# Designs tried in a protein design run: designed miniproteins, single chains, continued (2). Part 74

Each design is a single chain, and the fold is of that chain. pLDDT is the mean over its residues in the fold that is shown.

## One batch from the design tools (miniprotein)

Design m6561
Fold by ESMFold2-Fast:
Structure m6561 (fold): chain A 76 residues (1-76)
Amino acid sequence: SKIEKIKKIAEEMLKLLDETERNLAEFYFNQIIIAVEKGKYDIAAELAENFIKLMKERNYPEEVIKLAEEILDIIK
């Protein structure tokens, strides 16, 4: 399912982040997953796009940003 694919990518991203960024990322993933589970794909996409923007501003590793873009592609 889309949710299972998103969860798998999210787990891969969390392994690449330090403790502080992991807590922030978990918050965003929970909101995205809830939106997808409710069928609110427009909201889920907006949340994912906002999170990607935040990751770029906070200088997250390129590998992490690419995984987040994969989540957005699954939602779209």
Scores: mean pLDDT 84

Design m6562
Fold by ESMFold2-Fast:
Structure m6562 (fold): chain A 61 residues (1-61)
Amino acid sequence: VLTPEEFLDRVYQKALSLLPPELQDKLREVYERAKARIKAGKPFDEVVEEFARELQRLVAE
C-alpha cells in the first residue's frame, strides 16, 4: 500500500515524464504545494483533488 507521499511522488514522476521541460518548473511548484498541504494536515482526498485540478490546468493552458 502506498503512503499519501509515495502516491504523490509516483504521480509527479509520471507527469514529469509526460510534460515538456518548460512546464516542469510549474509542475514542481504544484507538487511542492501538495506536499506542504499534506504536512499541514489537510485531508489526503482534498489534496489529491487540488493536485489533479492544477495538473489539468497545466495541460489545458
Scores: mean pLDDT 77

Design m6563
Fold by ESMFold2-Fast:
Structure m6563 (fold): chain A 93 residues (1-93)
Amino acid sequence: TPSEEEREELRRRLEEELLRHADDEEKMFEAVRETLRSYGYSELIAELSAFTAVTVFRVELKQGASREEAARRAAEAAVDTAAELARALEEQR
């Protein structure tokens, strides 16, 4: 389980990737997925969390949030989703 410091670092990195690829949904999804994979999450968890990030980012923008606010919230949602899914899978073993 990542420490709070490692979680904040991952969140910041995801926020940067979301902003870098803000105009390309497909590249944004792949960048988030690859980042989560590099932190040791399984392919399934990384894909589901990347889908969550892209969805939250688009919804926040549609509701009038800035790109920076949308990226921050999307990154938080992705980190939380990955952590919850990883915990649920470990509890089923």
Scores: mean pLDDT 85

Design m6564
Fold by ESMFold2-Fast:
Structure m6564 (fold): chain A 68 residues (1-68)
Amino acid sequence: SVADLEAEFRALLAEYEAAVRDGAPAEEIQRIGQRLEEVLRQLSAASGAAGRAAMDAASETQRRLREE
């Protein structure tokens, strides 16, 4: 469902943010990023509005990481 994909995307964003903050290996960060891209593709295909909201959330997370 869209809600399940949104929950998975949120969990992966939190995992990505934690991995970057903790200085995880680039391979691990890349693996999380690949999964984020896959879930985003599925979410966008299921709902354009949900896909846009997910992209906005990802952009905000990346902005916060850049500022810290």
Scores: mean pLDDT 85

Design m6565
Fold by ESMFold2-Fast:
Structure m6565 (fold): chain A 75 residues (1-75)
Amino acid sequence: HMVTEEFELEVETASGRVRFRVTVTRPKDWKPGDEVEVVIEALEPASDDDLAYAGREALKRLGITGAKVTLRRAP
């Protein structure tokens, strides 16, 4: 039913390369308009803007476009 994918993502920022651990939860047969949850854990100090950018890059990596995205920090 639901699929969860976890991976690390490196993003270039003004302060250098920052690593994130990303967890994406989506329907197995995802389609545009579906809800997708992205949970991001910064492995190095990062701003909320950096987290948002990393979330968008993670979705691009998975080919997910047009989803209703909920993005949140890891607890």
Scores: mean pLDDT 78

Design m6566
Fold by ESMFold2-Fast:
Structure m6566 (fold): chain A 70 residues (1-70)
Amino acid sequence: MEIEKLKKEYEEYLKQIGEASDELAEVRRNRDKLPKEEAEKRIQELGDRIHELGVKANELYKKIKELEKK
């Protein structure tokens, strides 16, 4: 069913957000053990990724709700 596929995709986005958030926390905890430029770049990239995935997850959630109403 289409709704089940969208829910699976939504869960995958949530999983990726969680993984990126965990990785961001690890980079922050180990900042002193990483080259400064590398740590700053990774923090920025992970932050951007979390934001992009959040936007995609929100749009997918809206689609799921619309389909469930039909």
Scores: mean pLDDT 81

Design m6567
Fold by ESMFold2-Fast:
Structure m6567 (fold): chain A 85 residues (1-85)
Amino acid sequence: MTWRVTVRAARPLSPEQARAVAGAVEGGARAHGGEARAEADAAEGVVTAEVRGLTEEQARAVAEAAARAAEAMGLEATAEVEPAA
């Protein structure tokens, strides 16, 4: 099953913040035995990832962890999970 994970910050991300959020999604997916490919639009404050090999619950946990990573950097962020394909 493939999921789309979107982490949306309240403001633009620095390149370092975008990499940190993308890394959190990719690392989280790997920790659950899946894989993810993340893309960041730093100017829009958005990180979107295609996540494979996870259940909906696992994808949601990854999204929440990534939003938490953004909050740890002083950003307000929300996370969304939806079926991809």
Scores: mean pLDDT 84

Design m6568
Fold by ESMFold2-Fast:
Structure m6568 (fold): chain A 81 residues (1-81)
Amino acid sequence: MEEEKEKLFKEAEEVYQRTIDRARELGATGTPEVAAQARAFIDAAKGTLEKYKKEGKYEEALRSLQAILDGVDALRARAEA
């Protein structure tokens, strides 16, 4: 039980960091509109991690952060098209 929570939290932190890194990259290389949307994803990821970490809900943190990362990846795909 506790080992599973530690694993989920580590995975959530990894997804969070990946989200921040990818959104930051988009903000540096994209249009002003893409940069603004990337900033919104950064703010959403930070708020999500803080909320679920405080509540000890690591599975929900991972799921929500993964959805935000998917949004960043979709924004990148649209910006590259």
Scores: mean pLDDT 80

Design m6569
Fold by ESMFold2-Fast:
Structure m6569 (fold): chain A 92 residues (1-92)
Amino acid sequence: SRERIERLMEELRRAAREEKDPIARHLARAYLEAVEVLVEAGDYEEALRVAEEGLRDLREAEEALRRGDVARAIGLLLRAIGVLLDAELRYK
């Protein structure tokens, strides 16, 4: 579980640095920061769930952007920001 979380965090961190599209890059960054908050809090079950959700949303946003569906990609980014805010509010 922890090893899987670390691997998924590495994928999100890579996307946050290397994604050319700012929507996808900021989406990956928001999910990475949410997972970091959850890991620091010791909530490994939620950290794994959020990391898996983040990579699914990243892939969906990439696909939406390739189709020119910018509105869908923005919706996924806003969801990522909401997940980060929820994690911060729970574990300040």
Scores: mean pLDDT 90

Design m6570
Fold by ESMFold2-Fast:
Structure m6570 (fold): chain A 87 residues (1-87)
Amino acid sequence: SVVEQVRALQARLKDVAATASDEEKLKAIEYFGALVADLVEPVDPELAKEFLERVNEIVEKARAGEISADEALEKFLALMEEVIAAL
């Protein structure tokens, strides 16, 4: 299912993030965000679009120094949970 695929990406992201630098964490959020949006789009294109817009906002805030890379990662993982709940 799409839920199982998003859960697998969430687990992989947590593994990658454990040893990642701040910049690598932000790049991972962008990369995994695009993968999640691609998986969700055929089932719910509006949800995929909203998710990707919110991911971009999180990354932009982190790059502007408004939030930390760790806070961005927490917000992104919470967004993945919201997507799973909406599927």
Scores: mean pLDDT 89

Design m6571
Fold by ESMFold2-Fast:
Structure m6571 (fold): chain A 88 residues (1-88)
Amino acid sequence: MSYGVGVGFETKEKAEELAKELAEKGYPVVIQVGKSYAVGVGFETEEEAKELAEELKKKGYKVVVVKSEGSPMQAAIEAARKAIELTE
């Protein structure tokens, strides 16, 4: 079981900055593009997902946390999709 954290952004630049930071740390990261942008990141543990979610909430972002039966990459994809739906 894997966990995902998703965050919506109004601008591509802000989404790419977060995605780059998380990818440089070695996490699977995706960017979902629609009318707005969302970043999803996958984790193997619920603790890591909650830690990132709390950090992003403190910065004022609306954050979603998802639980996936798949890989961390699948959790990242699911979290990004859910985050974009909440911003559109």
Scores: mean pLDDT 81

Design m6572
Fold by ESMFold2-Fast:
Parts: sequence; C-alpha cells; structure tokens
Structure m6572 (fold): chain A 66 residues (1-66)
Amino acid sequence: GAARTEEIRRRLLEAEEQGKLPLETVMELLREGASEEDIIAALVERGLSRESAETAVRVARALLAS
C-alpha cells in the first residue's frame, strides 16, 4: 500500500546516501516480507524505469534463493 511504498522509498534514499547499491536494499526488503509490487512502485518513483525495477526485484529474488 501507499504507506509501505513510502517506507521503501525512504529506505532506498537512506541507502543511496550511505553509498549502498539499490540491489542490497531490495534484497533486505524482500527478506522483511515487502511485496514486489510495493518495491517496484518505490523504485519507479525514484526514477528507475519499470523494466529496470522489475529486473532488480527478479535478480534480488534469485540471489535470495541461492
């Protein structure tokens, strides 16, 4: 939902300020049970294309399954 998307956006901004890669933050959010839709929405609002956001979530999912 909107509140969760805003929380994710804030965490992505904080991670960027700390020099973290967006992929690391996406992996952390997925481990915490954030929905893929909320993560994609937050990434798009931060300026990623939808295709790039979907790819980032897919890659993070694959890494977490390894």
Scores: mean pLDDT 78

Design m6573
Fold by ESMFold2-Fast:
Structure m6573 (fold): chain A 67 residues (1-67)
Amino acid sequence: MSREELEELGRRTAEGLLAALDSPDPVIRALAERAMEELGISRADLEAALAGDREAQVRLGEARLAA
C-alpha cells in the first residue's frame, strides 16, 4: 500500500470513528471506543488526522491495516 493510500485510509478511519463517538446511540459509541482501544489511538490522534496531519493519517492507516 502506498503512503497516499495509507493517508486516505487514516483520514477515513478518523472521520468514521469521530462520527461514531458523537453518535446518539450508546452502543455505537461503545463500539467506537473499543475500536480505538484495539487500534491504540486517542481522540486527539483522530482530530490531528482530520486537521491534515499526514503523519497521524499514516499511523491510523497502518493501525487499521494491522487490526
Scores: mean pLDDT 82

Design m6574
Fold by ESMFold2-Fast:
Structure m6574 (fold): chain A 60 residues (1-60)
Amino acid sequence: SVEELRRELALLEMSLGAYELARIIFEKGNDQEKVDELNTRIAELQAEIEKVRAELEKAS
């Protein structure tokens, strides 16, 4: 449903914000391995956000 997609989008956007904050912390800590891992997860979250947005457009 549109409501379920909106909730999923909100949760994904909150997760993205948390991972972006974590990346800043590890960048300052000079932990390149962790930064690289977080960049991969951020890219995956961005792809899921785009997918959910596309589904919402189709449902409108």
Scores: mean pLDDT 87

Design m6575
Fold by ESMFold2-Fast:
Parts: sequence; structure tokens; C-alpha cells
Structure m6575 (fold): chain A 88 residues (1-88)
Amino acid sequence: MLKATGEGGSVRKGNARASAYAQDAEAPEGEDITVTVTGVAFENGERVINTKQVTIKDSEKEKTASVTVTTPSGEQLTANVKITVEKL
């Protein structure tokens, strides 16, 4: 069995901050694994969420995913998540 685990990242710009995280996912060996990556940004008490799916191929053991969240002021914040796949 393959297990994907994300190491979350964060970024700040002025009064805005964003963090990204990946939900743990498992797949059978020989199959691609789909991981959901969520970016959350905060600015002046407002919260914005952007979610995307990232496919990690069976041949890949590691993938860095980027998620960009646009704040209410129009600032773009890009946070990165490092996803590592281990064979259980």
C-alpha cells in the first residue's frame, strides 16, 4: 500500500497570511494517488480557501504542490506543500 503525507507550508505578505496543507491519502501499489491540497488565506479578519487535487504517479516518491489564494485586496499568496509517498 502507498501512503501520501503532506508537510504544510506558510507564507506572509503584509497583513495577509496563507497556509497550505495536504490531506493524508492511501492507494494500492501500482496505482496513482490523488491528494487534496487546501490553501487558506487570512487578511483583515477575512478567510479565503482554495482547494485543488494533485496526482502523484506510482513512479513518484515526492511531489511539491503549490496553491495560490487571492485575498480580498487582490494580493496573491502562494504556499507550498511537500508530499511524500511511502510504501507500507
Scores: mean pLDDT 80

Design m6576
Fold by ESMFold2-Fast:
Structure m6576 (fold): chain A 88 residues (1-88)
Amino acid sequence: MELERLIEELGRAVEEAMKAKGYSEEQAKKAGEKAKEVAREDAAAMPSEELAIEVLRLAIEVVKAKAAGEEIPEEVVERARELAEENE
């Protein structure tokens, strides 16, 4: 349940980020749907649900910062890279 909830939240965050960048509502919706699809596939390929949840939470924070026109926090970017490298 938590994992699917975060995937849905990621999709919405991507839609908001695209709209904030001036893309059409239809383009934003398609981008959000694609992000959800990729997130589900990536989560299924990860070694644990806890890791998938952590990665999704970081991705959502990054997308929300972009949507708000804020700079992505360096700590969030660094943590995302560490998680990707650690599970290589």
Scores: mean pLDDT 74

Design m6577
Fold by ESMFold2-Fast:
Structure m6577 (fold): chain A 87 residues (1-87)
Amino acid sequence: MAEELAKEAEEYLQKALEALAAGDHEAARRYFEEAARKAAEALRLLGDEAGAEAFRVLVELFLAVGTGEMSEEEALERLREAQRAAA
């Protein structure tokens, strides 16, 4: 189950990145949300709550930058914060 969820999360993440690169912010948002949901479930099943939280933050930052809600600089700072918390 966890392996299937992780595989599906990878597929949705790939689609989200492709949509974001194409400027399709709405499709990117939908794919990132689906990827985050599946990845978080997989990580929780494996007992990796810290990994689930780190991935959730990463997806939130990508969505905010892609939709223009957050600057790239601000997103990078929040990403560094998440990386420090995960270390």
Scores: mean pLDDT 69

Design m6578
Fold by ESMFold2-Fast:
Structure m6578 (fold): chain A 58 residues (1-58)
Amino acid sequence: SPEAIERLREAAEKLLNAKTLEDVIKASQDVITAANEAGGSPEARKIAEEAGKKYLEK
């Protein structure tokens, strides 16, 4: 659903902005929850791949 995709984007942004281990853990849980709600759509996959690339480029 569009709402699940939006939550996934927000969760990914929180993860990228997390500065403490606790914040990373919380944001990671939010990403997993939002990704499950998005149901593996192509858009959800693209968001997850882009977020992962940005995180690794830090």
Scores: mean pLDDT 72

Design m6579
Fold by ESMFold2-Fast:
Structure m6579 (fold): chain A 96 residues (1-96)
Amino acid sequence: MVKLRDLLQQPVELVANLSGKDSKKLLRNILIDFLEGKETPFTAPNQTRAAKILQEKYGLNTEAANIFSKALYECKNVKGDQATADCITEKLQALL
């Protein structure tokens, strides 16, 4: 019932704006890769790997990649899709 795209729209928009990227294109690319079983920042085993994926695969700058990967890592133990999305958004807003 909850759409992953809708949950991730706000956190991805915040990070895309920091990096000068199109937020809709960034979100679409991450979701397609996730659905195809490819490596994404959400499936990365640690913060360092998530930051590297964000920079090398999705083209975020170092600052945006570090902030986003930190938020993802700090929220890794949160249960539930909505609660996880809310955690990521809150952490991104606190780091920006």
Scores: mean pLDDT 75

Design m6580
Fold by ESMFold2-Fast:
Structure m6580 (fold): chain A 67 residues (1-67)
Amino acid sequence: LTPEQQAEIHLAMARMLVAVAKIIKNPSKEELERLIERARKQVDEAEALGADPEEVAEIREELEKLE
């Protein structure tokens, strides 16, 4: 995988985790925190690999809303 492809994968994984966090009903605090932590790790990895700053900011904004 190229760094660009790896960044795309990490962004996709972060978006999937955010989507799961949004649709889950009555999550435990621990479950929600784990999903947010995982998504943050994925977006941080994508940023390090040169992901689009706009997409990174969008995902981070969604994560902030879930806190």
Scores: mean pLDDT 82

Design m6581
Fold by ESMFold2-Fast:
Structure m6581 (fold): chain A 59 residues (1-59)
Amino acid sequence: MKSGVTIEVRDGRIVSTSTTDGSPEVNEKLRPDVERVQLRAAEAVRRGETATFSASYEE
């Protein structure tokens, strides 16, 4: 199963978020990476940057 999150930031604003839920086991393994993506996106917003952050787990 495939699970992931993508956060798109433009000019210090979150303009899109997309999530794909996998199995509970895959979601649990991906949790630390999702948290890192959220922290990086928040930092990009704080800095007024344009960036895309993603984390995914593939079978």
Scores: mean pLDDT 74

Design m6582
Fold by ESMFold2-Fast:
Structure m6582 (fold): chain A 72 residues (1-72)
Amino acid sequence: MAAREELLEIARANSEPGAVAGVEELLERATPATLEDLVRIYELDKEGKTPPAELTAAPTELLRALREERAA
């Protein structure tokens, strides 16, 4: 499946219903590269490994940008 669909399925399985809407918005705003980074973070977490900072940087920036747009 495409990375966006995979992440949405994970969110539906593991998140409160209200949080799923926020994840959907995030996935619609994310670039394909950010979606790939999120999938890799999930795979590493599933293996019990800590994701490197390089993989978390883009998702963190996207979340910050979305929060700033809402605050403005």
Scores: mean pLDDT 67

Design m6583
Fold by ESMFold2-Fast:
Structure m6583 (fold): chain A 85 residues (1-85)
Amino acid sequence: VSKEEFERSAESFREAVEELAKKLNNPEILKLGEEAVEAAKAGDVEKASELTLELTRKLIEAGASATEVTAVALMGIGLVIDAEL
């Protein structure tokens, strides 16, 4: 994908994670989301995948809905796929 497409996807992911971190009052969610984006930008697909899974687990533990968890997980997977291409 283009750098512009990746940056748009990364921005959407950051916004979704920031809103959930604020809603759930859990700063670890924001930190994991930021680390996942940084790993994806670095092309570290393995680390980006691991951080996305950990973020999903933290969202479930913090009480996010199944819909919210699914949306963030799909966005994170999209970033990992874009980083591989």
Scores: mean pLDDT 80

Design m6584
Fold by ESMFold2-Fast:
Structure m6584 (fold): chain A 87 residues (1-87)
Amino acid sequence: MEEILKLIEEAKEALKKGDLEAFKEAILKLQELLREKLSEEEFKKVLPYILEISEAINTGDFNDPEAQKKILEALDNIKKTLLEIEK
């Protein structure tokens, strides 16, 4: 869990710096750890937010404030969902 939360924070920092490559690396590692540590049912709870992040990256303007807001909200929703799973 702590390693997953660290990757979420690394993704947020990369996003703030406009470092697309660091962001993509953090998201890839995050997806791998989520699949490794979560059950299928738990992973389904975070999957919509992962898809929102992927859509925002693929639509092209990583430096767009609206795209960044959607990514940050999706990352926060992943974090919130993970904290609810631990309780």
Scores: mean pLDDT 79

Design m6585
Fold by ESMFold2-Fast:
Structure m6585 (fold): chain A 59 residues (1-59)
Amino acid sequence: APALSDEQVEAIRAKAEELGGLRLSDEQARAGAQALVDMGLDGADTEAVARALVQMSGV
C-alpha cells in the first residue's frame, strides 16, 4: 500500500482520540494506520482506520 500522508496520519490520530480516547504518538499513529492500510483498509477513510486503530490498541 502507498505511504500515508502526514495529513492522513494526523486526521486518523485525532479521530482515534475522539472515538476511543486513544492517545497515540505520531510514530504510533503512523505505524498503526499504515499497518491497517497494508491489511487493505482505505487510508482515505479516516473514521474506519481510526476505529480499527482503537480496536487494535485494545487487544
Scores: mean pLDDT 77

Design m6586
Fold by ESMFold2-Fast:
Structure m6586 (fold): chain A 64 residues (1-64)
Amino acid sequence: AAAALAARKQLTRDAMLQESEQTMQAMLAVAKGFAEDRDESLRQAQEYNDKANAIDAALQAQLA
């Protein structure tokens, strides 16, 4: 009885530590993914801007 209660408390503590470790790893993975997604979004925005400028230049050349 007493040994079973002590074992259950230890299992609960171990489970909480594992959940904290998994939560930290998940947060780090999300932060890394967010940084990568942000960089990719900025690159795509630059590409769209460059494409728009190229189209404008082509239209100006056709109108000249």
Scores: mean pLDDT 74

Design m6587
Fold by ESMFold2-Fast:
Structure m6587 (fold): chain A 75 residues (1-75)
Amino acid sequence: SKEAKEAFELGKELGKEGEETGDEGKASGGAGAAGNGATLLKNEKGFEGLKKAGEAGNKGDAVGAGKGAREAGEA
């Protein structure tokens, strides 16, 4: 559970930076970290945030991808 909490915190922080700056690397890093947390806890809200991040990323929307990653990390 500690590893999952740390992964969600990292996902939230990186996702927030991606959302604020439009940095694709931070948005994708945040999604990856939140994905680890969601997988460890089988957290459905985390997976929903990751789906939003992926959909935004597929459209080239780094800010939207960062927002989805942040929301996943907050789950």
Scores: mean pLDDT 78

Design m6588
Fold by ESMFold2-Fast:
Structure m6588 (fold): chain A 66 residues (1-66)
Amino acid sequence: ALAEEERAAMRRELEEAIARLAEAVGVDIGAADPAAVKDELLRPHLELAEEVAREIEAEIAARRAA
């Protein structure tokens, strides 16, 4: 129970960070460095970093393709 609660809380914080990153990429695509922002946001959450990084990478790829 505790592990799931902690994981859910950390994931929620990371999802909020992803939402901010998506907005930043949408409004400032020329100046934003998504890789640096991604590394900075995910570094403190190593256990979830790979899962969330996949979502961020997919979002960045979609934005890049558009």
Scores: mean pLDDT 62

Design m6589
Fold by ESMFold2-Fast:
Structure m6589 (fold): chain A 60 residues (1-60)
Amino acid sequence: DRGEIERLFRTDFDAFSVALQQRVAELRRTHGPEAVRELADWIHRQVREANKKIEQGIPV
């Protein structure tokens, strides 16, 4: 899941948004809110890393 979401995040923001919503619902059903929180934390880290690269002029 995370690898696929990461790929979509880099290639298509719209697809990333849809995938994120679906993965959140799926994780909540199968692994509970704890897994959703872990996914959210990971995504926030990825966004922060991408913003750092953009600030430095590096393509993400």
Scores: mean pLDDT 68

Design m6590
Fold by ESMFold2-Fast:
Parts: structure tokens; C-alpha cells; sequence
Structure m6590 (fold): chain A 81 residues (1-81)
């Protein structure tokens, strides 16, 4: 009960931090580092899904962050080719 909100808040903060780091890497032309942060978000989502249904909310938030970074990568690569 009390831990659910705390977990969601931590997930939100971690997701934001990883997105920020990924975007900073992209701004420096380091798309490989951006891909690593995207993968970390996907891995965190998958881990939460394996923990049980009470983790679905946090897993979905991590997944959304990963999808956002992937979309940014795809757009950047399309613009370069």
C-alpha cells in the first residue's frame, strides 16, 4: 500500500533521469550511449513485469521512457540518411 506510491515516484524519477542522460548523449552525437539508456529502461520494465501485477504501473512507465528514446533515435537516424 504505502510502498506502491513510493515505488511509482522512484520509477518516475529514474525514468526521467535516464531519459535526460540519453538525450544529453544524443546532443553530443553519442547515439550508442543513448541506445544503452534506452535498453536500461526496457530492462527495468521487463524486471518489474516479472515481479508481479502490482509492478505493472512502474513497468509501463519505464516502457514509455524506452519507447520515447527509441522514437528519438529513429527520428535522428532518419534525418541523417
Amino acid sequence: MQRSYDRFRRTRNRTSDLIRQGLNAASQGDLDTMRQYRQQLQDLSDQDLRQGPQYRGSANLYRAGADFLQGTLDDTQSSLS
Scores: mean pLDDT 79

Design m6591
Fold by ESMFold2-Fast:
Structure m6591 (fold): chain A 68 residues (1-68)
Amino acid sequence: SMKKEQEQILKEALKRVDELLREGRLTPEEAEATKRALKVAVENGYDMDFLNRIIESVVRASEERRRR
């Protein structure tokens, strides 16, 4: 079971991914893959700073793919 703090961190990270999807900055497939990675990171005790780094890396990679 996740601690309440971990649940809150995950909720905030997932909300950011949903906002990026709504803004067209991520595809649906990228958003779902990112959500899975964020859940695994939280389950392994990583903090919000690490989760934000994952999100920023995925957004950068998505932008690079769209330039092709």
Scores: mean pLDDT 85

Design m6592
Fold by ESMFold2-Fast:
Structure m6592 (fold): chain A 74 residues (1-74)
Amino acid sequence: MSKEEKALELAKELLEKMKGKSDEERNKLLQEFEKRLLEIGLSVEEAEKIATAVYIGYEENRPELALEIIKKTL
């Protein structure tokens, strides 16, 4: 699987897991997600950009924005 495909799967999983969670739980999930992106070989800059996109996509109820940013970044 490509890094893009792995990042997309992780982002989709995170978006589902964040539903109905507290702010503290969402922040913990985002930190774990960013760590997993680094483990699959993304740079710090790529991981931060993607994690930020997922956060914004969740907050604005636009999950498609996060997926678009992943595809354009990787």
Scores: mean pLDDT 81

Design m6593
Fold by ESMFold2-Fast:
Structure m6593 (fold): chain A 61 residues (1-61)
Amino acid sequence: SAAEAAALLAEAARALEEGRAEESLKYPQMGLDLARTESGALGATLVAGAQALIEEARKRL
């Protein structure tokens, strides 16, 4: 669901801020998988957010 995807992306952002490398990669990937089941602008926004967090985490590792 969109709410579940958004919650996972929020946890991913927090994990990245706290330096939890494993969770900063795991949570955005889970959020991306859920976001892909959503259609329309909200789904596209969540997908973009998940991809941005994955990119940021990879750059820090």
Scores: mean pLDDT 79

Design m6594
Fold by ESMFold2-Fast:
Structure m6594 (fold): chain A 83 residues (1-83)
Amino acid sequence: MKSQIDKEVSDSLKQMTLSVSKTTNGSPLEKQASELVVQGDDLLEQGKKEEASKKYEEASELYEKAGDDEMSELLRKRSEKLK
């Protein structure tokens, strides 16, 4: 059941949603990059840091091509730490 406060809270939430929405998958490259991150995480769970690092590097390149430099740099940094 909605209340008066919901209208003002909704305005704040919509701005956050728009921000996330803009970041959300502007191209198929982000989807492929996301899959590589999942593969990297799986390899990390197996203790295969070097293989995981390579997956993260590949994902970072795809994020960079998609225009997501922030994610690209994060994944490169993560990859470097795993070596």
Scores: mean pLDDT 69

Design m6595
Fold by ESMFold2-Fast:
Structure m6595 (fold): chain A 65 residues (1-65)
Amino acid sequence: SSMARQAHADALQITLASGQQQLKKLQQQLQQTTDPEERARLEEEIRRQERAIQTVQRQLEQVRS
């Protein structure tokens, strides 16, 4: 149903917004971090978060197709 598809799309949009906010916080932490090991950890966490965002974006496109 169109209403069910819209509700699912809305839920994915909320998840996407939350993921993007988390990514911004991680990027801010990386900017403030001087320790090389902690920077490497944050860069890996950022990469994982970016992949998670891409997955949600793909799901949103499928729901809207």
Scores: mean pLDDT 88

Design m6596
Fold by ESMFold2-Fast:
Structure m6596 (fold): chain A 65 residues (1-65)
Amino acid sequence: MENLLGSVIEKDGKYVARVVDQRGNVVFEAAFDTKEEAEKALLDFAKSQGGEVTKVGEDYRIRVP
């Protein structure tokens, strides 16, 4: 099982959904016009990996089988 860290970052008027692995490699990154679209993309990515998502503060912990 792998632990991934997901975050939504505001950058230049856009919201970037980013997921990194335990080694700090970026495994998913996409930019959106709204925070809600960025969060949805991050959650959809986690679900596509079979991952369980837990919100930890402003970040998301994703556990992949």
Scores: mean pLDDT 82

Design m6597
Fold by ESMFold2-Fast:
Structure m6597 (fold): chain A 58 residues (1-58)
Amino acid sequence: HMSSAEAGKALRDAVLNGPTVDNEVKEAAEHAVRAHTELGASVDTATFRGLVYYANKK
């Protein structure tokens, strides 16, 4: 099990240090994660799974 905060942290790491992916998609995913994790907002796991997919999309 992974909390929303943990998922957000993992996604942020993937966006910053992950494999090459469309800059537009990567930037959008990073901004979305930052908004949720830095504000301490409760984020649905399904939403984070979508962001992780886009951040790591090859």
Scores: mean pLDDT 54

Design m6598
Fold by ESMFold2-Fast:
Structure m6598 (fold): chain A 90 residues (1-90)
Amino acid sequence: MKALIVSVPGACGSCATNFVEQVRELLPEAKVTRVDTNHFVVTGDFADLDAAAKKIENISLLGPDAKVVVLEKLEGVTEEEAVARAKELS
């Protein structure tokens, strides 16, 4: 499967819920796992990983100056491997 490691600035509980809901709307087959306060892993069998990353980076959570950032794009990984990699980037 493919994975995106995502940084969400200032992820409060409501912001985390809103992020997960927006990812599921944009990428219905995706699974979202919160790794720590600011880091999430989005896993799925995406046809176009770059397009998926761009959709996620266009999510607006906190206003015009708050930006979701895809830190890394992974292919041929399990969810466990993607979560481990996200923890290394934290």
Scores: mean pLDDT 76

